Designed miniproteins, single chains, continued (2). Designs and how they scored, part 40

Each design is a single chain, and the fold is of that chain. pLDDT is the mean over its residues in the fold that is shown.

## One batch from the design tools (miniprotein)

Design m5367
Fold by ESMFold2-Fast:
Structure m5367 (fold): chain A 97 residues (1-97)
Amino acid sequence: GAVEEAEKLLKEAKELYEEAYKIFKESLNASKEKKEEALKKLEEILEKMREIYEKIKKLVEENPDNEKLKKILLEVEIMLGMVELMIGVLKLELKKM
């Protein structure tokens, strides 16, 4: 059903978030070139996570009384915000170099 589909999408989003976090951590003490590579990878991950968010959002819109779907959407939205913050931090660090 819709909840099972959203749970699969949430799992994909969590895997993308874990990859983003690893890339971000490894970039913090890296060279300018490696930080620029990390930024590109994080932006690619963010785009994939946005696609997942839109798919879950559609499931929520089709099932407006389903609280589990709304909770899953919120979890993905929080992870998206965290990846956007990682991108922001790297952009600021690159300005210092």
Scores: mean pLDDT 91

Design m5368
Fold by ESMFold2-Fast:
Structure m5368 (fold): chain A 62 residues (1-62)
Amino acid sequence: SEGLEIGQRLMDLYNEALKVLSFSEANKIVNDAAQKVDVDGVPPEEALEEARKKLEELVKEK
């Protein structure tokens, strides 16, 4: 199912974020991506790419 694939990718991103970001920051990034897919109908690949870019911006200088 496509939902499982998206969930797995979001979980992987979340785990990467937790290595550098706080729990709340990591959760916010992943939750925003999930909401864009489920509520706004944004393609999963675009939502994941946006979330990853936001993560990279936050961790770039940590």
Scores: mean pLDDT 74

Design m5369
Fold by ESMFold2-Fast:
Structure m5369 (fold): chain A 64 residues (1-64)
Amino acid sequence: DDEYARRVERLAEEMERRQRELEEREKQAQQLAEQDPSVRPQLEQEVQRLREEVERELEELNAR
């Protein structure tokens, strides 16, 4: 099932991209928090929301 295999591969690539985006966002949040600790709680909440979204999408993919 070449078409099925290609769909799974594309979903995996998309999930990888979202994970990379999350990691990049975490790096940026850490740098910003180092410069201004007062924004750390807000940045942590944003990162957590992204993480939850990525985890939900991974669970949907793995549920197959």
Scores: mean pLDDT 75

Design m5370
Fold by ESMFold2-Fast:
Structure m5370 (fold): chain A 94 residues (1-94)
Amino acid sequence: SDLELLSRLLVELLELLSEALENPEKIYEQVKRAIELLDEAASRSTDPAVRALLEAHRARLQELLEKKASFEELIAELQATIGDLLARIRELAA
């Protein structure tokens, strides 16, 4: 179920965000892990709209890594990804 998939992904991304805030020097490692988790979730999703959402955030995080974006920009995009996942979970749970 996409609800279970996204709920698990949300928890995993919250853990990565927490670790990045504790160890700012590891932000690039945490973002690379977030991309891997988003790719895995997109491959398991049965909903095209959910897949498109996951692929869009993955592409944005990848772009920020390639540009060597600041800690603040990477954290902001992780937070945006988490926010959009939470909104989609709420829609699927309704």
Scores: mean pLDDT 89

Design m5371
Fold by ESMFold2-Fast:
Structure m5371 (fold): chain A 111 residues (1-111)
Amino acid sequence: SKKEEGIKKAKNAAINFYKENKDKYPSELLLRLALANFILVLVSDGSNEIKSLEDLDNLEEVAPEVADIVKAILNSKNLNELLKILKNKYQVDPEYINIIVEVYNELVKLN
């Protein structure tokens, strides 16, 4: 389905970002940027990606609908806090919450 293709594309973008930038950022920031890329690529059908920290400065202009979610990913203290924000504040579908957890676990295994 188009949804499954979009998820696979977003997941590949997150994993590739993590691998390509492994030595450029501290591990926790790298993990957060990779997760932010997952959301951005998924929502934009691959039209928008975070390539560097500077891309975050224009996030409200290029992806206003997900800017707050991306900021939550970057600023949450841990995964459990992030998942609570996504569920309770942004009402993200439980299916996508489960996919975010899967992507997080795969990124953690790369280190």
Scores: mean pLDDT 78

Design m5372
Fold by ESMFold2-Fast:
Structure m5372 (fold): chain A 74 residues (1-74)
Amino acid sequence: MELKLPSEEELEKMFAEGVELVKKGKLEGADKLTLAVIYMEIQNKLTDKMIEEISELFNQSKENIKEGLKERKE
């Protein structure tokens, strides 16, 4: 059974949307970003630039995700 993998254009869009949502502290953004990264890894489409951007985002989104999770408990 084979999964229908997104195109490179679709993956870039998912990555960008995930990035934007993560920056806003949206949990759905983390899910979308993770899926995009998994698909890119399967397709061997991950670039050094993408890895660098993910690293920067995790540093920034770490605080935003914690803040969003804290809001859910309030």
Scores: mean pLDDT 66

Design m5373
Fold by ESMFold2-Fast:
Structure m5373 (fold): chain A 85 residues (1-85)
Amino acid sequence: GPPTTEDILKAIALVLQTLGLQLELDLLEEQQRVTIETLETLLKEAQRLLKEAEEEFADNAVGKLAIELSKQLIAMLQKRLKELR
């Protein structure tokens, strides 16, 4: 259906959650604590956020931003996993 104010607020929360995962990755890189296991955990969480954004919030600009940021994070995590494997 058409986006509501509640849908926009929930989409903002997904954007913030995705940015939080990016900051967790950056912190792990700074601390030299990146492992295959930590990257796989972040990847699963990023994929879950992408799925929720695509299924619930694709109709509004903030939901589309959440989708784009999640896709970018997933691509970065997949690249980093290939480098460690």
Scores: mean pLDDT 87

Design m5374
Fold by ESMFold2-Fast:
Structure m5374 (fold): chain A 87 residues (1-87)
Amino acid sequence: SVEEKIKEELEKHKSDLEEIKQRILEMAKYAEEFKQKIENSDIPEEIKKQALLYLEMILELAELAKNGQLTIEKLKELILELYKKIS
């Protein structure tokens, strides 16, 4: 299943957590601007909702990374939660 593949990939990349943190922090620098643009756009409401959910997850992951609280387990949890909401 997709969930099982996501879990396996995250386990495989545990050693790369620092690289993942850096990428999340970089994405988050632009995430707030993107969020405002999406909220003020006239795109279909369903697409807007999905995009905002993804963006909120990025911002949450970045907050955890800044606080030294981002773990592979927490990353796995949030990715699977997002997958369930958008699939």
Scores: mean pLDDT 74

Design m5375
Fold by ESMFold2-Fast:
Structure m5375 (fold): chain A 91 residues (1-91)
Amino acid sequence: MYTIEDIINGNPEAIKLWKKELDIQYKIVKELNSPLLAELIYRDTVEILSKSKNPKSKEIIDLVRYLLDKAKELNARQAIETAESLLKKIE
């Protein structure tokens, strides 16, 4: 079982499993057409990634880019701002 700590530490297997769950959540949020639900999911995920001990890892950068893309599609304004701010610090 992987934990949030494994994701923060940049464990590639933990990140891959979390991305699969996020892909499922994306389909649900898109179907519900709820910007508020998108904000809760994507903003909070970016905030967790901002606590990463290895934020410049490819896995974390790729995941933040993925979250930014999905936040833009779902009009999640706070999630977009949080993801863009994090990318400026880690890229």
Scores: mean pLDDT 78

Design m5376
Fold by ESMFold2-Fast:
Structure m5376 (fold): chain A 100 residues (1-100)
Amino acid sequence: SPLEEALRVLIETLEEMKKVVEEGKKNKESVEEIEARLEEIVEEARRKLEGFPEDVRENALAALDYVYEKVMEYIRNGDYEGALKLIDEYIKRLEDVIKE
């Protein structure tokens, strides 16, 4: 279904964001470097979602924007563990929706 495919795009996007946060922490990257990498991942997700029905697309984009802003809030505060936990919680929630 379009909804299930959109949820899979979000899960894949969140997994990529998780890798960026983990690598940023390990390599002591600047907030600006991490933000630029996360913005590229989010923009790619927006492109993938463009072909979806409007209602599915708008809901998926709203969820993505919310998680992105919260992840960046954690990163700006140096709370990489908080960012990773938030991403993991959202991945689990989205996976649980697909299994219903």
Scores: mean pLDDT 87

Design m5377
Fold by ESMFold2-Fast:
Structure m5377 (fold): chain A 108 residues (1-108)
Amino acid sequence: MARREELRRAAEMMREIIRASRENGNEAAWETFRRLLGVGEPRSLEEAEELARRFVEVLRKAALYHLEQNRDKFTEEEIAELREQIERESREVLELLLEEARRRAEAA
């Protein structure tokens, strides 16, 4: 299980990537992801996809864990809605990052 500090940072990263995607599309989301992860350009498409999948999975699990830790502050209906939102947003972010990774690999 992740520490509270790690969970807080992961949640902030998730929100930053989603905001970048909503404002400027998948290119901005990819640049935000790379900046927050502190990595250079991946060596291959396979590396890019693996990094994106691992990063989004960490963010998804951290957000779900944070929700479970604060479950008693919400109703069961609110918990269900927030869980659905986390799952949906995580899928959207992953799709956008994978699409951009593929586009960048083909452009290189």
Scores: mean pLDDT 75

Design m5378
Fold by ESMFold2-Fast:
Structure m5378 (fold): chain A 80 residues (1-80)
Amino acid sequence: ERKKAIEENIKKLEELKTLFSDNKEAVSYFDKAIEYFKKYLETGNEEYLKKARDYVKKGIDILIEKYPQEEVFKKLEEAE
């Protein structure tokens, strides 16, 4: 069910915001992603889902650029 998958994505993004709280750029992108995922859950509008996924990618790209990919993925596993 897509709703449960989106809710889990929101939880993971909130955990990423906590783990990388000092990186304000990545946190801002994750905040926007969460906002658009919530709008998608309210409206069913696929444009919000696309925007949310685009912001997730931007936030992850910031983390990958500033931190080793291995460290980022390790923290993602710990957040689960």
Scores: mean pLDDT 77

Design m5379
Fold by ESMFold2-Fast:
Structure m5379 (fold): chain A 69 residues (1-69)
Amino acid sequence: AVLEAVRRAAAELEKAGLGEEFNARVQEATKDSRSLAETLRAMAEAAYEVMKEQGFEDLAREVADALAA
């Protein structure tokens, strides 16, 4: 669920021309990750913040729901 939500968010952000911003946020968020679970959570949180800041409210909600599950 989390991986699927992150993948969808990444694709939509890239289409919107925000791929570089998202990638930079992910790199910063995951630099200290020590496990796959920590990396996926950090990626999802980075995706949520970028989408929320850029007004992709429905997609941000999908990521938040995946993180809560």
Scores: mean pLDDT 74

Design m5380
Fold by ESMFold2-Fast:
Structure m5380 (fold): chain A 110 residues (1-110)
Amino acid sequence: GLRDELRRLTREVVERIRRLAEKDPQKAMKVVEAAIKYLEERKAEAGADNLEGDILLGVAQLILAVQKTVKKPDPNLLARAVELIIESAELTLGVEGAIELAEFILELLK
């Protein structure tokens, strides 16, 4: 079902972001920032609101902000940030919206 597809895509995105962050943390942070912007734009277009989703997105934004200031960004924290962004999208936009976000991230990782 769609939830199995979302779980598969989330796992792929998380692993690819972790690997990218080990090799090129600046590029990984740009992808995480683009994912945040995508979700904020889709939320605004949908008029969608969800308190738990907003909290998860806020935590992801905080992780990204901190990782931008450190000498060596943590690949596991950047991977966790993108996982939280996808979970926020599922809560706010539903499973289909979260799948679209995950596919958007995979397109950036080409």
Scores: mean pLDDT 92

Design m5381
Fold by ESMFold2-Fast:
Structure m5381 (fold): chain A 109 residues (1-109)
Amino acid sequence: ELVEKARQALDEAGKHYREAIKYADEALKSDVETAKELVQKAEEHIKRAEDYLNEGKRLVEEAKKAGISPEELKFLEAQLKATQNGLDEAKSYYEKVKKEVEERIEKAK
């Protein structure tokens, strides 16, 4: 079912951007070498979240064209918006952490 596939894709996007935030948080608490690895893991999770969000957007549009109920569409659009907002916030936080880790690396040279 398109609705269930859309929900699953958006749930996976949410899981990945939350993992990215977790790795970014750990990077700030870690030594320089560990922080580098954690920032890379955060980036990988951001990319996975973007992939799942794009899949979710495609599936929501397909479900809309297939004529799902207005109530189901409202829930999917709300989840899509929440997931987009969460990913945007996670990306902003990741960029901030990446910059701070890069500054720590420069000072450690």
Scores: mean pLDDT 88

Design m5382
Fold by ESMFold2-Fast:
Structure m5382 (fold): chain A 98 residues (1-98)
Amino acid sequence: MSEEFEEYVKKVAEALRNKDFEKAKELLYELAKKVKEYAETVAGVSEEEAIKFGADAAGQVAAAAVVEVKGLSLEESEEALKFGQEAKEEMLKKLEKE
């Protein structure tokens, strides 16, 4: 699980370095779906709770990817948190529709 998150952070960071925002969103959505499915099938949580888990994981990976691209500074940490929150909200909407 943690190793998969690290791999997604690297892949999303690479997409961001290439300015391929569509690929970055695709990777975040793939991760969100995997986490949702795991939460439903293994943890036995409700669909609503599983959607929140998937979206949260995508938000965390998005924030970590921004930090990996730009490095750790006070300004970059705030930008990373904002990007993570925006990614989480987008994934929540997508998972609720699908």
Scores: mean pLDDT 77

Design m5383
Fold by ESMFold2-Fast:
Structure m5383 (fold): chain A 81 residues (1-81)
Amino acid sequence: SPLEEYKEKAEELKKETLEKLKTASPEEADRIMDEYERRMVGLYLEAAAVLDEASTQEFAAFLQELGKELNEFYKKHLEEA
């Protein structure tokens, strides 16, 4: 379904971002996180244009949870240096 396709794209973007963060300097990590946020907003807007309201709400919740997990990794990575 379109919802599952968007969820898959979001998970791939998270996975790609995590891999980049593992070897990133602090300055690179900030840019990587900025790109992730921009791309996730883009995915949300695309999904909102093609999905029904219920699916869009489910996708928004999914993106929020992915964002929390990534942000925790990002903070821990920078603080433990």
Scores: mean pLDDT 83

Design m5384
Fold by ESMFold2-Fast:
Structure m5384 (fold): chain A 94 residues (1-94)
Amino acid sequence: MTREELLEWIKSAIPSSNEKDLKAAEVILSRPEVFEFLLKHRDVPPVYLIDLGILELKKLGYTPEQLAELFGMSKEEVEKRIKDAERIAKGLGL
């Protein structure tokens, strides 16, 4: 599976009206380390892969301020997304 194929698969699970999540998917998959991580977890439903990608970016040392700029979100929105993503990962046994 190429980066472009994985991106289109993730985007297929996102409503076209959710412009923030569509942009987040592109940003997440632009990092080779995150792409490789998500390829190992493609058995996870695609709606959760953005959340796993956000957590992987955090592990790579990205700050909430840097993620806010990259995603076009506020710092507060990113901090909430990180907490939501941590809850999702725990629910998935990750």
Scores: mean pLDDT 81

Design m5385
Fold by ESMFold2-Fast:
Structure m5385 (fold): chain A 82 residues (1-82)
Amino acid sequence: MKLPPPTGQPVSDEAAAEARRLIAEGRPLEAVELLGRYSPESDLLALVGVYLALQERRPREWIDRHIARLADPRTREVLSLI
């Protein structure tokens, strides 16, 4: 499979499905990294916020706050599964 270069384009069905699988397997940091490759630049700061909150084991409220800042509804729906 050809991996596309990092783009600010909306999350594809395949990327969303893979991110959901990573979350289900207990790998949410990898899911955030994957979604970041396909997210618009405006969402990157919010995604970094989610990643750091997860890595630092911050309260759920902090994670939810960063998810709520995402403009892409698909990325928001996928990450809400964490």
Scores: mean pLDDT 75

Design m5386
Fold by ESMFold2-Fast:
Structure m5386 (fold): chain A 87 residues (1-87)
Amino acid sequence: SAPTDEQIAALAEEHGVDAAAVKAALDFQRELAGRETRLVSESSEDADENTVKHTVVLDVEGELVTLEALVDKETNMVLEFKRAPTA
């Protein structure tokens, strides 16, 4: 079943993220539910002095999916979460 608005709000507060970003992440998690998923790689790099970009590459049933999160170093707030082209 889908997470409730209350659960999304609680996760957003807990992780210091926008509720829309949490919803996007949970929607992606649900899309992967029941599919064979393997971690290919994970990395982090400084985007600037105050921000870190985390990149995760997953193999979803033979298709590579790249996820990126931009995180503020001081607040640990997730500023951006998106799927990226795997190149």
Scores: mean pLDDT 69

Design m5387
Fold by ESMFold2-Fast:
Structure m5387 (fold): chain A 106 residues (1-106)
Amino acid sequence: SSYLERTKELLKKVSELSNKAEEYMKKAKEYADKGDIEKAREYVEKARELAKKAGEAYRELKRVAEQIDPRVGAQLTSASGVLYVGSVSNYMLAERYVKRKEEELK
């Protein structure tokens, strides 16, 4: 089914965006640890944008998944939801970490 293929492509997209958000979160922490708050904030913003895109892909996945087997659709929707929520949590933790490091430099 073309809908099944599209749902799998969207799951891969959510996964790739979530992994990239985690990479940028790690870079934000690295720059914050070096005292480069400007670069740390840049990477937090990049992680935020990736989390937003993951949410958009997740929303599209949910819509497309309505056209496939309900059991398979539920599994793919659940998997993508966990990845999307993870990307948002990682972004929030990175923002909190950078704010703490900025406060320490005052």
Scores: mean pLDDT 88

Design m5388
Fold by ESMFold2-Fast:
Structure m5388 (fold): chain A 70 residues (1-70)
Amino acid sequence: PDLLVTITPKTKPAAGTEVTVVLNDGSRIQGVADANGQVTVVTPDGVGPVEVLDKNGNPIEVESIEVRPA
């Protein structure tokens, strides 16, 4: 089953901010910040996030990542 990944950036982005989540297999998933400044994406089982990039490809500092079964 897929994993539900919730990312909390250190600096709270505005709702609707687009981000790219980079996974440990090199694949990339698009995400969007919600009203709480969090980004939630669904990742394949066994493939975890390693980096979060903004729309310009700059790294976003991450405060926490929570992973749960989707």
Scores: mean pLDDT 79

Design m5389
Fold by ESMFold2-Fast:
Structure m5389 (fold): chain A 98 residues (1-98)
Amino acid sequence: GENGALGAGVAAPAQAWASGDIGGTRMAENAGKAHGAEVKPATGVDGAAWSAYEHALKGGEENGRKAADYAAQTAGDMVGPEAGESAREAAKLAIEGK
């Protein structure tokens, strides 16, 4: 929904740190939206979303990859396995780059 920026705010820095590109940032934003960013502290997936944010704060490419993975896991838990798989593929492509 309109508060979808919450998940993007968690995932976008992590993806940007992992890839360094604006394309990676957009994939992180999509992953954040997929995990249902509207559910900020409302669901049990808060832990995964918080882990993504914590790893993003630590910085570095390895922590960025971990943050992206947690964001993808959150998407799967919130929306369903297909959303999680799509988020993982998007994150993998962004991290792998060209």
Scores: mean pLDDT 49

Design m5390
Fold by ESMFold2-Fast:
Structure m5390 (fold): chain A 68 residues (1-68)
Amino acid sequence: SELVELAIEASRLAEEKLTGEQSDLIIDAAIVAAQRGDKKAVEEILEALKNGDFDKAIAISKEVLASV
C-alpha cells in the first residue's frame, strides 16, 4: 500500500506539472516501479518532480521502463 500511495502521488504531480507524452511516460514508470516493489525508483521519480527537475524524472522513468 505504501508503494501504491507513492506511485499515486508521483502520478498526480506528473499530471499537474507535465502534459501529454511526458506525463504518460512518468505515470507508466511509477506504476511499473511500484508493481516490481522498487520503492527507491518511485521515491526518486517523486523527489525529482517535487524539485521541478523534469529531465531527471524523465531519465529515471526511461531507465525503469528499459529494465522491464
Scores: mean pLDDT 83

Design m5391
Fold by ESMFold2-Fast:
Structure m5391 (fold): chain A 86 residues (1-86)
Amino acid sequence: SREDLIAGLETTIKQIDELIKEMKEKNVPQEIIDEAEEVKKEYQEVLQMAKNGEDLSVVEEKLNEILKRAQEVAKRYYEYLKEKEE
């Protein structure tokens, strides 16, 4: 449902915000942090689309595009953490 989607997006945005704070504490390269902040902004835009009553199919298409970028950022962060653990 739209309500479930909105709740899920709000939860995801909070999780990304906490992750960005963690990245800053761990001195993660600024490039990775900037990519994570851009993904957060895209989720916030999709949240507004959902709240504005945009068709769920359009919202889901945008989410699929954002998910691909989010996966790329997660991969870069994971590789950075692996190098730190030796």
Scores: mean pLDDT 85

Design m5392
Fold by ESMFold2-Fast:
Structure m5392 (fold): chain A 85 residues (1-85)
Amino acid sequence: MEEELERAKEFGKNLAKKLIEKRQPEYDARIAAGEDPEEVKQRLAEEILKEVESLAKYLRDNGEITEEQAKALIEAAKEAVEEFL
């Protein structure tokens, strides 16, 4: 069902954006401390995506979303992290 996949993608994108926003103070503090911006971005991206993957797995394992929806959610979150982080 196309509508369910679109909803999963939108959820993944919005989740990633919220996680990026929540991590912004950590990013700013680490950059102010003299850490490399690219290394900080890479680490935060990895941590955000692990959180998204864990949630998608939880929702899938509980039957709340399909395997296809979980994959779509993760892909949309990955694209959002690349765009907004």
Scores: mean pLDDT 83

Design m5393
Fold by ESMFold2-Fast:
Structure m5393 (fold): chain A 59 residues (1-59)
Amino acid sequence: TPSAAEIARYLKETFGISVSKATVSKLIKELEKETGVAPSKEEVAQELVAKLILEEAKS
């Protein structure tokens, strides 16, 4: 499975989103609980982007 650091780098390079390793790691754990399997980097990225859009709408 991709590391939290790899996913954070992927998000920065692909979507221009800067997130901490801790945030990525926490989201991986949440997705694992929901699906019962380790998420792909794309699944984590998609969930993070959706969450950030929601947070931006709240601000």
Scores: mean pLDDT 74

Design m5394
Fold by ESMFold2-Fast:
Structure m5394 (fold): chain A 63 residues (1-63)
Amino acid sequence: KLEEELAKLEEEVARVDQTIATLDQMLSREPDPELQAAKDTLEVRRAELLKKIEELRKKIEEL
C-alpha cells in the first residue's frame, strides 16, 4: 500500500535523474535554452518527489 507508493516514487526519481543526465550530456554538446528549461523543470520535480517520499515515510512510521 504505502510501501508500494513509496517504491513508485523512488522509481520516478531514478527516471528523472536519468533524464537530467541525458539533458546535461546534450547541453554539453550544444547550448539549448529549451533543454536547459526542461532540465530546470525536472530538478524542481525531483525536489518535489523527494519531499513526497519523506512525507510518505513519516506516514508509514505512524502506522
Scores: mean pLDDT 81

Design m5395
Fold by ESMFold2-Fast:
Structure m5395 (fold): chain A 106 residues (1-106)
Amino acid sequence: SPADQYLDQGQQLLRSGQFDQAIQYYQRAIQLDPNYGRAWLNLGLALNAQGQYDQSIQYLQRSIQLDPSLTPVALLGMSSALSQQGDYDRSQQLSDQSQQLMQQQQ
C-alpha cells in the first residue's frame, strides 16, 4: 500500500540518522492509514530517540491498541522513555514484561 511505502522510506531514513525526515514519513503513513500500528510504533521510537518521551509513550501505547503483536517492542520503547524520565521502577516492570512476551514467541 502507499502507507507501506512511506513506512519503508521512514525506516531507511531512521537507519541513516535522519530522524526529522523519518518522523515526517511515519506521519504521512498514519495520514493514509490511521490504524497502521507499525507506523505508530516507529513514530514513537523515533520521538524517543529525539527526547520527546511523553509523546513517544502515547504513540507506543496507540501502537499496542492497534496491533497487539507489537507489544514487546512497544514496551521496550516505553521502558526506555520512562528510564530517561527517572521512573526506574515502571521502566523495569515494562522491560521484564517485554522479555517474558519475547520468550513466549520463540
Scores: mean pLDDT 90

Design m5396
Fold by ESMFold2-Fast:
Structure m5396 (fold): chain A 75 residues (1-75)
Amino acid sequence: TELLEEAGRLAAQGAELIKKSAGENGKKNLEEGEKLFKKALDLVGKALSDEQTQRGEELLKKTAAKLTAEANAKK
């Protein structure tokens, strides 16, 4: 439970950094956002079964890719 809550916080922080990747310090924000998503995936893996973890990983990866593409399209 606490691991999933922490994963949610890290994923949200990562998403905000990826949104900022279109602006000043964009490359650093993108790299930091991706690192936070990776940490969130690791925590999901510890908290959930393999099947639930795979679904969670797909959703986080798709969300990160969508936000990154959106940020790049605005630049």
Scores: mean pLDDT 72

Design m5397
Fold by ESMFold2-Fast:
Structure m5397 (fold): chain A 86 residues (1-86)
Amino acid sequence: AGMEVFYGTLEELRKEAELPLIYVEKYHDLEKMRKTIEELKERFRQLVALLRQARVMHPEVQEALRELEEYIRKKEEEAEEIAKKL
């Protein structure tokens, strides 16, 4: 049960990580772009803390979290590069 919720949360965060690019590229909304990035980082931090408290930081979970963190970082970098051109 818990692992299905975990992978569902990862997929939700990956989808939300696409939003900053849309906000900056299509809408030129820098405030919403940066707010969305900060909310994603906060939700990621909360997820990591919860998993550590639950003692379910198995290698597969750690790898999935590492991939998500890198994905969010890459999307932030892409959005900020577009912002520099505005």
Scores: mean pLDDT 84

Design m5398
Fold by ESMFold2-Fast:
Structure m5398 (fold): chain A 120 residues (1-120)
Amino acid sequence: MTEEEVRKRALEALDEIIKELDEMINYVKKHLDPSNPEAQELIDALEALKKRVEDLKARIENGEMTMEELIDQLELLKNEFKKLAEYAKSLGTPLYQKIADKLNEIVEKLDEIIEELKKT
């Protein structure tokens, strides 16, 4: 696999993650009381993660990252998603569990990309 092909796969995966984050943000906003501090903290965290994914995508598209820097940034991003999934799970409601499950799916996707990048 060429570096160009690997970068393209990373971009495609980040685009999918952005779409999934938008869906989760809209779901939380629709189903949770916005006056609830836990709901607002979750929305703020999801929006912050979305911005970081968008910023990372832009840096890759502009050729601003080495392969090593890309792997490092994806590892950091994966850890932040994992931390947020653990937080959501700790809130103990079926709605927050659904968000936790979706965040864990993103963690798995990031892990697969990182392993593919490391093998290149």
Scores: mean pLDDT 84

Design m5399
Fold by ESMFold2-Fast:
Formats: sequence, C-alpha cells, structure tokens
Structure m5399 (fold): chain A 103 residues (1-103)
Amino acid sequence: SLHDKVIQGLKNVATLLGTAIEREKKLGRTDEAEKLEKQRKKIEAAVKEKASLDDMKKLAEDVIKTLEELKKKAQELNDSSTVSIYETAIALLKELIALIDKA
C-alpha cells in the first residue's frame, strides 16, 4: 500500500540519520548529533504509531528543514561526506512527500 511504502521510506531515512549521528559524534559535533537524534525519534514514533499520510508529510517537511540547516553547517566546515549523507536523506524525504501528494 502507499502507507506501507511511506513507512518503509521513513525507516530508510531513520537509518541514514543514524549514520549521520555516529559521524557527527565522532567529529565532536554533539549539538548536531542531538538535533539528529531528536528528528530520528520523531520518525521512529510516526512509524510505530502508523501516523496518517498527512502527518507523515508534515513530519517529512519539518525534518527536511532541520537537515537543510545541518547540511549548511557541514558545508561551511567543508565536510563533503556529511553533506552527502544529508543530501541523500533530504532527497528521500522529498520523494516521500511527492509520493503522498500524488495519492
């Protein structure tokens, strides 16, 4: 179903955020890691609660805003590897929003 596809997409994003959290922690960027952990927990909660498509779209939009902020900071530090992880997560979230909008 569309709902199952969106949930699976959110699970994939949560996995990517886990990778970003580990990387930010290794680089001593604890504030950035904490912001990511907060977003990952919101995604995990929406998945567990089987949130509505509208709620999952709103969550995806809010997460994108946070990831764009963190991406900009990584760019200012010339950390292309961290930027790449954020760009991948943002692209996946945008695909999920488009999938919901097409329904």
Scores: mean pLDDT 90

